# Ledger of designs, part 109: designed miniproteins, single chains, continued (4)

Each design is a single chain, and the fold is of that chain. pLDDT is the mean over its residues in the fold that is shown.

## One batch from the design tools (miniprotein)

Design m15758
Fold by ESMFold2-Fast:
Structure m15758 (fold): chain A 76 residues (1-76)
Amino acid sequence: SQKLLNEALEKLLKLAEHFSEEQVKKFTELMGKVRDGADLIEQVKETLEYFYEKASEELKPKYQEILELVEKAEEL
């Protein structure tokens, strides 16, 4: 669902103030692929899993919530 994917990306953008330099670079690369019309669901999911592993324990639940939205967008 494009609507759920858009909601996930909006929630991710709201966390941008908490991003490390490396996370900012990864997010910028992902948004570049979005603009170029690439199939995004797998790439968004991989990027979020990477961010989750690197996140502080306080931010991990927020990334998990966003991952759940992406997984719902991907559901068969």
Scores: mean pLDDT 74

Design m15759
Fold by ESMFold2-Fast:
Structure m15759 (fold): chain A 99 residues (1-99)
Amino acid sequence: MKNVSLRELLNADKEKALELIKKAVTPEEYQYLKDIIEGKNVDESLEKLLKEFGADVPGIVLLVLAAQKKRQYLLPLFRDMAEGKTPKEILEKYKPVLK
């Protein structure tokens, strides 16, 4: 995953946020991320991301939260990542707020 500005994502409209994410992730990851951000097949898309791109899941959750303007979850997520929570644990914890 390439670096993307969380501040730029938080201030972008939906279309610009999707373009920023598209540049930061693989085409395959982008398709699942787009579906999640649009509220489409969220549970299935998150399961596929965990299975296919597990190591990237914490970063993907950060991108989705930022694109959805959910600023209050960004610091807790950074703490969870720093504490060494697994991709699965992070996904289970933040899944309810990604909808």
Scores: mean pLDDT 76

Design m15760
Fold by ESMFold2-Fast:
Structure m15760 (fold): chain A 97 residues (1-97)
Amino acid sequence: AAAEEAGRRAAEAAGEGARRAEESGERRGGIWAQTGMGVGAISAGSGAVSGDAEEAGRLAARGMRAGAELAESSGGRRGAEAAREGAERAEEVAREA
């Protein structure tokens, strides 16, 4: 189903963003970015359950942006950038579904 596919791709985008945050070497920022991406993945799952791919993507993007804000406040600029990129990809998936 389109909603399941969108949720899966949003989760994949979140995972990729988290990996990039870790590779940046910013442990503190990476942790916060990973937290936001985790919330995004959970939110995408909730949207997928509702059967609305667009909603799944929006919820994932919201979680990832929240994580980016937390990462930025902790001094993790690269982690925040990775989380924002993940959010953009989650929105792209929602638009294409």
Scores: mean pLDDT 59

Design m15761
Fold by ESMFold2-Fast:
Structure m15761 (fold): chain A 82 residues (1-82)
Amino acid sequence: QTETFTETKGNLEYVTTVKHLPDGNVEVTGEGKAKGVEGATSLSQSGVAPAGEIGLAGALVADKSGNLLGAGIRSVKGELEP
């Protein structure tokens, strides 16, 4: 199964996707977006963690000149409901 968490802070949107893998591991991916800012870029960090562990995903958003607009970090646990 896959879970998606969206957090909005002003014009910044952070999306974290948690994918539960068949082997019991969890894949966590973070993405950041800036709405209404032309040329904004996002740097994302992803990882895979065993089920029951805490996965951490982060995203950093900058404008076209490299000024930091925002950063989002999300922690999620990979434990599946019975």
Scores: mean pLDDT 63

Design m15762
Fold by ESMFold2-Fast:
Structure m15762 (fold): chain A 74 residues (1-74)
Amino acid sequence: GLKKGTLITRYSSDGTIQVNVLLLSDDPTNPENLVISATDLKTKETTRLPADAENGKYTVTLSNGKKVTITITF
């Protein structure tokens, strides 16, 4: 399983957005245990994001309306 302090980095399919997920506890199924941020690589702007979580799957909506889905192996 994932451990507290694990940082996961993913990119959008077009490479324009970097998404970072920091795990605050050993239970990744609770979205309140996640700190999610997205960086627009064109503007270098970083935004904190809400996320819904299912086991192994996290979906985030960016400020520009673009959606990124991250799959994590537990």
Scores: mean pLDDT 68

Design m15763
Fold by ESMFold2-Fast:
Structure m15763 (fold): chain A 63 residues (1-63)
Amino acid sequence: GFVGVVGVDKDGKPLSEPRVLSGSDHTDLRDEIESKGGSLVVTAVGPYEPVKEKAEEKYKELS
């Protein structure tokens, strides 16, 4: 399956574009976002196309 993620700052605003990852390993991206004082939000899990769409929608909501 795929995982949709968005990096957010302390105020919940996006620090990076939404990403779709294969599998569950997002440690490198999480470390990058946390180094900027943010956190990684999991937006959706499932098939690629729906996960990508939901991650992009969440990014727009948070922007």
Scores: mean pLDDT 77

Design m15764
Fold by ESMFold2-Fast:
Structure m15764 (fold): chain A 69 residues (1-69)
Amino acid sequence: MKQLLVSVGTGSADVTSNGVTTTVGAGETITVPSDAKITPAPGARVAVTDLETGETTYLDGNGNVIPAP
């Protein structure tokens, strides 16, 4: 089963997995199942890495996927 590494660079993000929500703050990381829902706070920057493939996706504070910097 795929795992995601969620890393918050700025602000915070709520990560919901199996009905449980965890808030991750700036500079923090959490490992969650690939089915997790990631809700960045307004103004946040979040990196989501697929631990199976090493692919990283970047999210803005509106939950939009943005290009890697």
Scores: mean pLDDT 78

Design m15765
Fold by ESMFold2-Fast:
Formats: C-alpha cells, structure tokens, sequence
Structure m15765 (fold): chain A 90 residues (1-90)
C-alpha cells in the first residue's frame, strides 16, 4: 500500500476559520481496507471538531478520498497529530 496526502487551502492565522481540501490517495488496497481507512480518517476529523463533507471513489486497487472542510489552523493541527500517531502505530 502507498499513501499520498495533498492539502489545498487554509489560513496562516491560527484562529481564522478557512476552507481547505484534503485529498487522500491509497493504492494497493482492497475495498474493505479502503473503507476502514476512510472511516478512521473521518473519525479523526470529527474528534478534532472539524465540519466536513467527504467523497470517495474506488478504481481498481486505488481509493481516492476528497474531504472539503472549514476549520481553524488549531483544529487542522489536532487532526494531523492524531493521523500521524495512528500511522506510526501501523
């Protein structure tokens, strides 16, 4: 499996709410594995208090998850800290 994350948007001001798009591409996975990873990512966003909309596409062995959200820099930081901890245990 390979994981690629692309983040577009956001604000450098810590307390400013801004829109951002997070694109997560997972290659070399089954659909079941992709669905589990998707649910964990969405749970981390909810835990960080981020309001979001998510769309997923599965093609062959590749899952593309697109998340559009409005959040503060602090909330985005909390999400990435949680994600990094989970990936380190994997």
Amino acid sequence: MSLEIDLEGGSPVPDERSRFRLTVTLTGISREEGEELRERLLAFLREAGIAFEAESEFEGDTLTLTIEAEATAAQVGAFFERLAAWLAER
Scores: mean pLDDT 74

Design m15766
Fold by ESMFold2-Fast:
Structure m15766 (fold): chain A 78 residues (1-78)
Amino acid sequence: SEKEKKIRELMRKAGELVLELKNDPNASEEDIERAERLYTKALILVNLYLNQKKYDEALEFMERTLKELEEIKERVKK
């Protein structure tokens, strides 16, 4: 489905953001740990939602997760 494709794309983007933070010399250990926890939680919960065909819940969760990861990245850049 189109929603499932969107969810998988957002998951990929989240993973890329976490890798960027892990390779950023300005990122603190706390920022990296927070990003890794957000991504791990997303992997678990999104797979659970997808198995239950709860596509809207999975999409909303991924959009919130990406927003939080982008906020961490933005803070690190300052």
Scores: mean pLDDT 86

Design m15767
Fold by ESMFold2-Fast:
Structure m15767 (fold): chain A 71 residues (1-71)
Amino acid sequence: MEKEREEAAELAERAEREILELARRGESEEELVEKVKEYTKEAKTKIKNPTAVSAASIRAVGALIDGLLSK
């Protein structure tokens, strides 16, 4: 359980950082959405804990919203 939560947190932090960086570089909304989809799929494939997967997905979506608002 703890390892899965750590993996989810690391994945969420990476997703958040990458999505915000793409937004700062002026990447398209479609690229940002695709990145969220990639991380969500990776979380579902690698992390068995549904609560951890949900937390990672929420952080990725939050980064997308923040990125879009920063453009």
Scores: mean pLDDT 72

Design m15768
Fold by ESMFold2-Fast:
Structure m15768 (fold): chain A 87 residues (1-87)
Amino acid sequence: SIEELLKKLEEKLKQSTDPEVQEAGRRLIDLVKELIKSGNEEAKEIAERVLQAVLDAFDAGMSPEELLEFLRLAIEQLEKLINEIKK
């Protein structure tokens, strides 16, 4: 479930020592919560896929710099999605 993926991401962020990674991860969580609140099922499925990709990046042992870039791309994707579903 998306709620379980959010919980897993929150735990990964607690394990990170990089404040920029923690900040970007929290921003991603906020965007996912906004998408859930929208009630759009297709948007929720995309958000679940994005969360899984982010969790996979943490599990792959990416550097903080690589994780930060990946998180920024994920944030951009979800921000674009939010703008699209508001049309």
Scores: mean pLDDT 84

Design m15769
Fold by ESMFold2-Fast:
Structure m15769 (fold): chain A 80 residues (1-80)
Amino acid sequence: SEEERVLERTARVLEEILDELGRELFPELSPEERRLAVHKLLQDDPEGTLARLAALAARETGPERELIDAMIARWRESAA
C-alpha cells in the first residue's frame, strides 16, 4: 500500500516534470504532442535531455526523488 502510493506519486511527479519540459521546449504543442516530442528528443539528444530532467527532479525531496534519480540513471545507461 505505502510502496504503491510512493510509485503512483513518483509516476505523477515524473509526468509533471516531463510536461514542464515539454511546455518550455514546445509551447505551441498540446500536452500529448509535447510528451511525444520529449520522447523523440530523448532519442536525438539523450544526454542533454536527461540532464534537464535531472535538474528538474533535483527540486523534489524524499523517496520520490530517489526513484526519479534512479530512473534517469537507467535511461542514461541505456542511451550510452
Scores: mean pLDDT 74

Design m15770
Fold by ESMFold2-Fast:
Structure m15770 (fold): chain A 84 residues (1-84)
Amino acid sequence: MVVVKSNLTREEAIELFRKLKADAVGVVDDETGFEFAGKGEEGLTAIEMATGKVTVALGNGISAAEALELAKEGKEKNIEELVV
């Protein structure tokens, strides 16, 4: 299962990561356009690097690179929430 969600605060993204017990995350910072990705603890660090609201893709059984591409697509298409 992968969740793509936009317009989250950093804190909301961390809560969602923990709640879903996600292993992989891709993050796009809505202000800077900066892109971050990671697995496990590096995934949490990726979310913490954001300075503003974020678009995230959170999942299990996917790579960090795949999660980042999903987050970028979600931001580009203005997806509020998508579950796959």
Scores: mean pLDDT 81

Design m15771
Fold by ESMFold2-Fast:
Structure m15771 (fold): chain A 99 residues (1-99)
Amino acid sequence: KKAEELEKEILEKIKKMKELLKEKEKDPSKAEELDKEIEEIAKEADKKVQELAKLLEEAKENNDKEEIKKIEELIQKVLKEIKELAKLYAEVNNEPLPK
């Protein structure tokens, strides 16, 4: 089920980004390397979000009300996790940057 698989992949990438942010908080000397990894994962996650949005458009074109509702619910779950990630990113980046 393509939409559900995309949601799982996006959530896994968000989880990995949260782990890398926690590593950055514990060891600021690795901040540059960890930020590069986070940016790479973010680009991959963005592509998956775009694929999920395309599936929503296709469901709307087909007037499939059940599929539209399902994909919208999956998007809302992803948005909630993105907001939590953004808060964590802001908190971690309030720490002094390494030299």
Scores: mean pLDDT 81

Design m15772
Fold by ESMFold2-Fast:
Structure m15772 (fold): chain A 59 residues (1-59)
Amino acid sequence: DDVLRRTLELAQQAYDDVKKQQAEDPSLTKEQAREQLAKLGAQISAETGIEVPVSEDLV
C-alpha cells in the first residue's frame, strides 16, 4: 500500500512540475514537456515497480 501511495505522489509531483514549467516558460514545447513526463514516469516505475500512466495529451 505504501508503494502505491508513494507512486501516486511522485506521479502527481512530476505532472505538476512539468505543468509549472510550461506556465513559466512559453518556449517549452508540448513535445519537450511530453518527453520530460515520460522520463519522470519511467524513473518512478523503475523505482516503485508500478507502471505510471503518463498522458501525452494532458501536456
Scores: mean pLDDT 72

Design m15773
Fold by ESMFold2-Fast:
Structure m15773 (fold): chain A 103 residues (1-103)
Amino acid sequence: MEEVEKKIKELESFLDKLGPEQAALTGALAAMFHNKTDEGVIAEDDEKVKEYIEKAKEAWRQGNLKEAGKYLALASTFKTKDEKIKKEMQRFGFDLYYEILTK
């Protein structure tokens, strides 16, 4: 939907203005609290959540914590019914959060 695309573009623009640690922390916290609240949720889309998780993993593999956080924040704007994806989001968010705090 057009509203979903608009909100995604606004969030991407916001995240691009953040420093690397701030973007990574935002994504980590959003992922840790994914599906625990309705706050920040735009739509339900299992494929979008999975797509953004894969992009976040690739960014993390490259050492790009800013992009990893950005993609986790974007993933967190979508709900998923897949319990494996939910757990993966929460674990990845925690791992990213821990990495930032222990730098």
Scores: mean pLDDT 75

Design m15774
Fold by ESMFold2-Fast:
Structure m15774 (fold): chain A 100 residues (1-100)
Amino acid sequence: SMMEELEKKAEEIRREMFERLLEGTEDPAAREDLRELERLEREMRELAAAGPTEENRRRAAEIGARARAIRARLAENPALAELRAREEAKAAERAEELEA
């Protein structure tokens, strides 16, 4: 369907953004945090797709707390924050092309 195709393209854009973030990040600790954040965000998308059960809501809250902690650590690195802003802007431009 059109929605499935759009979601697939959105996932491709997210993957390419993540790959560029890793390529631009030399700090091993930040690289590990980026990989963990991508894993947690993927799990959150899977939980959302599985439906809003009480168990899934509790798991989502736990995963969300971990993701927020990682994002807070990554935000303390100004060079990485700039790189993320640039790559997120590129991903947003590409996402707009899908809707045009």
Scores: mean pLDDT 80

Design m15775
Fold by ESMFold2-Fast:
Structure m15775 (fold): chain A 79 residues (1-79)
Amino acid sequence: MDGLDKEELIEVLEEYKKKFGNVVKQEDLINYLKTHINESTAEGKASVHDLTEFVNEFAKKNNGEVDLDELIEKIKKEM
């Protein structure tokens, strides 16, 4: 996959939540998302950049932790 659309991103986040729980470290989440994106393409590089910025913005308020329920809701509203 060269990038993730909104619906694919939500599905990946819900799968991650089922495996690792509701509150996760931003670095672990970003690394997991990268496994679903081909960074060798221009589209994949852009998707990784956008997702990394979005997750980092969200995690800044929570000391580097991400609440996956809140992240999913933000994606539904803003993406």
Scores: mean pLDDT 72

Design m15776
Fold by ESMFold2-Fast:
Structure m15776 (fold): chain A 57 residues (1-57)
Amino acid sequence: ASDEEIAETFLEVAKENPELSLDEIAKLAAEKLGLDWSATEVALRALEALGRRQEEE
């Protein structure tokens, strides 16, 4: 999956589960994308992609 797909899935999971920690959100995002990555790797990739988007606003 692309960094953008990871970021979008991460945001969608966060929106659906506002009570979850970043680690839990990253784990669910990885599962939805079918990634065998660690929660930490998914979280870092999502946050980096989101940071790039925030610079445009």
Scores: mean pLDDT 74

Design m15777
Fold by ESMFold2-Fast:
Structure m15777 (fold): chain A 53 residues (1-53)
Amino acid sequence: SKQDILRAIADTLRQIGDVIQRYIDGELSQEEADARLQEIAKKYSETMSKIDS
């Protein structure tokens, strides 16, 4: 549904922001931040596939 799409977008943006903030704060290395961003992208793709299929 449209609501599920909007929720997926909002959640993904929140997760990306959290990773970037933790990297800036020194809580994550560059490698750790990259890995988390890749996982977020993968999960977003999975969620969108389930909504659009």
Scores: mean pLDDT 84

Design m15778
Fold by ESMFold2-Fast:
Structure m15778 (fold): chain A 100 residues (1-100)
Amino acid sequence: SAEKIAKARAGADALLAMFREWLEANPDASDREVLNYYRALLQRLVRDLEELELSKEEQIEILEEFTAGAKAVLRELGRESLIPGLEAETAAFIARIREA
């Protein structure tokens, strides 16, 4: 479990780096484009967590950690107005995990 969680966190950190790099490469990206890219990263993260056979509780913890990191990136890059939309995307994924 601890080894799988550490691997999941490393994967989430890599996806967070991709989010930062994409935002820096696309400073004029619309709110919709940013949230669509974030959603694609969430979809990939959830698939990776399922492949690692993490529990629902562990998957939710990693998604919350990833979201906290993504919010910090948005604040650093002056895109904090997107935080409510980003939190809504994460909440939708967490709801699906709980219902699965």
Scores: mean pLDDT 90

Design m15779
Fold by ESMFold2-Fast:
Structure m15779 (fold): chain A 118 residues (1-118)
Amino acid sequence: IDYKEKLLIEAVESLGDSIAEQLAALSALAPAAAALLARAGEEVREGLEEIKEAIEAKDYDKAIEEIDELMEEVERQFEEIKAAAPASAVPAIDAARENVLTGLESIKKAVEELKKEQ
């Protein structure tokens, strides 16, 4: 495995851990949205696993497609979470959404750079 691929897989795993912690914190702030947050966490975990598998297979086009799909799912899920949450929790939910999407965009850029080096 390439050193850059190893770092990228570690970055995907680190992002997954960060997202899980953020969603747990939001569940404490917005118990009414807890079920939606748990579902979002599961879909993110599944999406990140598919991204890791694509990177390990050196299928960078598939990894980019999986990242784009996960980013669309994240946007949709966070809108549902906001609709279920009290207004006081919305800024924290928006901040978490921005952090998740920024993390996924960073992974996508790293995958695109690995693809260019082939």
Scores: mean pLDDT 86

Design m15780
Fold by ESMFold2-Fast:
Structure m15780 (fold): chain A 56 residues (1-56)
Amino acid sequence: DEALSEVLEKYRETLIEERKKKLSPDKEAQNAVTAEVERELSDEISLMLASEYTLS
């Protein structure tokens, strides 16, 4: 869905930016945050999709 795609993109950007701000400016740490967010978003996306396809 177009709207869902936009929400997920903004959510991803916000999470990555906030976590990077809390970490060292080290690029390795920032790359680790990106990988962690991607992993967490995979779980969140699965949950959101399951909710969308729930009949009740």
Scores: mean pLDDT 68

Design m15781
Fold by ESMFold2-Fast:
Structure m15781 (fold): chain A 74 residues (1-74)
Amino acid sequence: SSLAAQLAANLAGLRQQAAELMELRPELSREEAERRAEEAKKRVRENTNEPSRTALVKLIEEVLREWLRKREEE
């Protein structure tokens, strides 16, 4: 149980880090949001070691996808 809790906390931390790297705002254009996500992924690929690199890249893509989905619904 402690391992599961620690993994969940670590994943939440990485997800927060991905969100902070992109600084997505409702007022951003789609193009600007995609540009920020691409820049964040490049920074992660250049400056992070596995397994965090793969996790952060996936989380950046998930955060962008969720932001775009919410924007399309508005």
Scores: mean pLDDT 76

Design m15782
Fold by ESMFold2-Fast:
Structure m15782 (fold): chain A 85 residues (1-85)
Amino acid sequence: MEEIEKKIEALKKEINLQLDYLREHTDDVEAIDRLKKAIDEGNIDEALKIVEQLRERHAADPRIVRLLNHIISTLELIKKLKELK
């Protein structure tokens, strides 16, 4: 249990660093703040919806899309780890 919780917190920290980068380099401040809140509250399904909207907005930027795809993969992993808790 403690090991799973530790992994989830490490993954959340990683996503928050990636979101801080996006917040500084895009105009999606409101959407990113909502995404951070959803992650902090453990609402992974809401977080996945918000990140998909960000992917649609930045579809023309392959670098941002790649970063958002990594965030989606990490959120999916958090969801699986929470189901094992």
Scores: mean pLDDT 81

Design m15783
Fold by ESMFold2-Fast:
Structure m15783 (fold): chain A 80 residues (1-80)
Amino acid sequence: SDAELEAARDALLAAFRARFPDLPADRQAAVDRRVDEALEEAKKIPDPAKALARLRLEAESLEGLTEMSLWVEKKAAEKE
C-alpha cells in the first residue's frame, strides 16, 4: 500500500540521517526531495515488492553519491 511505502521511505531517511549526522540541512533537504520523487515513482509500480525495491535502490544510490560528494569536497579543500 502507499502507507507501507511511505513508512519504508521514513525508515530509509532515518537510516540516512544516522549515517550522515553532520550533513548540512540544505543537502539533507535535497536528499529528502530525491527520495520523495522515488516514492512517487514507486507508488506507480503495481508489484509491491518491486515498488519497495525501487525505493531502496534510490536510497542506496543516494548514500553512495553522498559519500562520493563528501570525498570530492575534502579533496578540493586539500588543493587550497
Scores: mean pLDDT 84

Design m15784
Fold by ESMFold2-Fast:
Structure m15784 (fold): chain A 88 residues (1-88)
Amino acid sequence: MEDLKKFEEFIEVYRQAVALSRAGKDQEALDLFAEWLEKQGLASKEELYKAINGESEEAYEKMKKVEEELLKKFKPLFEKYYREEKSK
């Protein structure tokens, strides 16, 4: 399943980014997410930074749609993952 593989990659990136952010390395955490988004063909690193910095309305709207699509795809997988982790 393409969605499951993408979700597993997302969880790994998320865990690494959270660890970096907790260590005060927020820029490195953002770079890690940006690289993953580019790898998936969802958004460029430039578009992500333009959206975060408020430099482009178009980039902001694109990132909003990407976030909505990812949440829609991953929400059921997050619920399943959370249930499986609790059962261990």
Scores: mean pLDDT 72

Design m15785
Fold by ESMFold2-Fast:
Structure m15785 (fold): chain A 71 residues (1-71)
Amino acid sequence: MVEKLIEENRASPDREKHKESLLKLVELALEEGLLSEELAEGLKEAVETGDWAALVARYEEAARAVAERLE
């Protein structure tokens, strides 16, 4: 499922817009207190570099941290 969504986004001719949207999403999550400042910066960096492997790894890390905080 996630792999299909990533591939669908990758096929989009407007990757620049997708990066901008992801950066805004990370900023909003940080503002809402869903992410630590450190995790948010890591995600922003991965999005800006366009390294999808790094982006996926950072998302897994962030999701794990959020789940831990909700316990």
Scores: mean pLDDT 63

Design m15786
Fold by ESMFold2-Fast:
Structure m15786 (fold): chain A 90 residues (1-90)
Amino acid sequence: AKTITLEIDAVGKSPAEVAAQAQAAAATIAANAGANVTLNVYVPSEDKAIQEAAEKAAADLKAFAETEAGSTATVTIDTEKGDKLLEERK
């Protein structure tokens, strides 16, 4: 089985931009049906609205991968990486 790694970067993004990244990720998952998907989601720890949007997007992508695409999906929500990216983008 093929493994694909996808990233969602929620740092400095609106919920709409996170949703757009999730749509692009869903298209990539569909194009790679049957793959083992690793999804890394970077979120700032102090932005609750973006965390909620990113967690929803990740859950929806996992469900899509496991049902529609016949794939496995491992999701990591990484607040440490998100906070580091936020600091680097000051």
Scores: mean pLDDT 82

Design m15787
Fold by ESMFold2-Fast:
Structure m15787 (fold): chain A 94 residues (1-94)
Amino acid sequence: SHMEKVEAAVAEMRRMLEAERDAPLETQVAALLTMIRLLHEDSGFSDEELTEMLVELARDPAYRPIVEATVARLQADGDPRWRALGRRAAAALA
């Protein structure tokens, strides 16, 4: 069910981003950051699982700029926990 867990989260992220598709990039990034934090805190998602979800989402050219901007914001976060996730995700997207 690891694959089912990741696939369900990717589907949820896609639904959220579709609802925000006409919003500014910064609004879409804020929504994706909020979802990432909730998946970690409420659903126990690991950095590996969060990275896998971001990579999967970035395979769609429509979402890739949003994912890249989200990863850049994670790398600049005040919390070293989120900076570590951001560095891992940036390496995986390279």
Scores: mean pLDDT 87

Design m15788
Fold by ESMFold2-Fast:
Structure m15788 (fold): chain A 85 residues (1-85)
Amino acid sequence: MTEEEIIEKAYEILKKHLATHNVDWDEVKEAIEKLKSDDPEEVAEALRTLAFKGDEKHFEEFKKILKNPNPVLLELLRRIVESEQ
């Protein structure tokens, strides 16, 4: 699977769990910035926050980050794709 395919599939998986409840705008905005971290634990927490509390606008911002993801983010996205059943 190419890196582009991994990014696309991971984005779709995370977006399927898009929060249908009231979003925590400040918490998710902070999480989006943490997606640029080189710390796997910070990036994993940020992805979880985005998936469970994110709004459509947060996913649009996330998509911009996915145009040039750091190696840590890319590896976590790969693990999300591998975990899909």
Scores: mean pLDDT 77

Design m15789
Fold by ESMFold2-Fast:
Structure m15789 (fold): chain A 78 residues (1-78)
Amino acid sequence: SLIGVTARRWDNVEVKAGEQLVVTARVDPSAGSALFVLIGPDGSIVAQVRAPVRDGVATATLTPPKSGVVTVYAVAMP
């Protein structure tokens, strides 16, 4: 699991194909949702999901298609 109190980007995240990745991001409570984006080692977007913000926190689950090192972004949305 990735837990970010204030961070909305995680570099060098090791993942395994088919293994569930849970990402939790803290955002301003005024944000209605957060968009989570998983970027593969080739720079392509391999997964994205929008999750609601509750008490300044958004949590999303992503399943990577292949093993490797990835970047995860969380973007606060109105």
Scores: mean pLDDT 75

Design m15790
Fold by ESMFold2-Fast:
Structure m15790 (fold): chain A 88 residues (1-88)
Amino acid sequence: GAQFDDEQLKEKAPELLKELEEGIEEAEKNKDELLKKILEKMKEYFEKPSEEIREEIIRLARELGASEEELRLLEKLLEYIERIAEAA
């Protein structure tokens, strides 16, 4: 199923944080300032989910040229990140 219990979500929290931090480092090395900003905001969202941060991430993704399909997937990813953060 598409649903995880709280124990499974807690196990995913350290992995997600590591992937976000590694992504930020790679974006910085590649001088991709917009991608770095998006990933930094996703990390902030993981630490403190808020509607304001969510909307800023979506805005930055639109600026990067994300399609409506990609924005839908990003919103689902942010929902998943929020669930992991709340379980951790």
Scores: mean pLDDT 76

Design m15791
Fold by ESMFold2-Fast:
Structure m15791 (fold): chain A 95 residues (1-95)
Amino acid sequence: SVEELIKKADEAFKAGNYKEAARYYLQAVDEAMKQGLPLDEVVEILARALVAIEKAGLTDSPEVKPVLKAMLWLHFNGGPEALLRATVLAAKLLS
């Protein structure tokens, strides 16, 4: 479930295991999109995934491909504003 994936991601993030957190958040985003969860919820989970990716140093990793899929999904379903909201929220969380 999305809730269980977020819980695992939050626990990994709290422990400083940002790579594991990123993987769970990305799985949660994919599952949320498949379940048709509200756009705002997908935006929030993606923002958390982006934070975990940055902290893990995974920006150059093939593991960022799920991020591109989620960003394209947000653009298609919520327009450029939804994608911008995810990136702005991630930047705020990184500050």
Scores: mean pLDDT 82

Design m15792
Fold by ESMFold2-Fast:
Formats: C-alpha cells, sequence, structure tokens
Structure m15792 (fold): chain A 67 residues (1-67)
C-alpha cells in the first residue's frame, strides 16, 4: 500500500542518516496503519527495486517494532 511504502521509505532514510528516533517513529506509524507484514513487504519490495538497500529495509522494520 502507499502508506506502508511511505513509512518504509521514511524509516529507511532516517536509519541511513543515523536518526534512530525518526526511524522508530516512521516504522511504528507504518505498523499502526497497515500492520508489520505490510511494512515488511513494502520494505522488501523497495530493496528489490533498488530504491533502498536490504540493510535499510531490515532497519525500517526493526526500528518500527522497537517503538
Amino acid sequence: SMAAERAALEAARAARAGDGAAAKQYGHQGIVSEGVDALGAAARRLAEEGRISAREAMAAVTYGLSA
């Protein structure tokens, strides 16, 4: 979904920048809106498309779950 994709992208960008607080906020918002499976699927798709790294995709989900 668009909401899960946006949350995954913002969380991944924040994680790449070293901003753990922002990464948690964006990832958590994605989980609240769409669920963890939807966030994970969006993050994986973005990594498969080369828009974020696999490490950033994992970070987006991990930070969201830790919030």
Scores: mean pLDDT 84

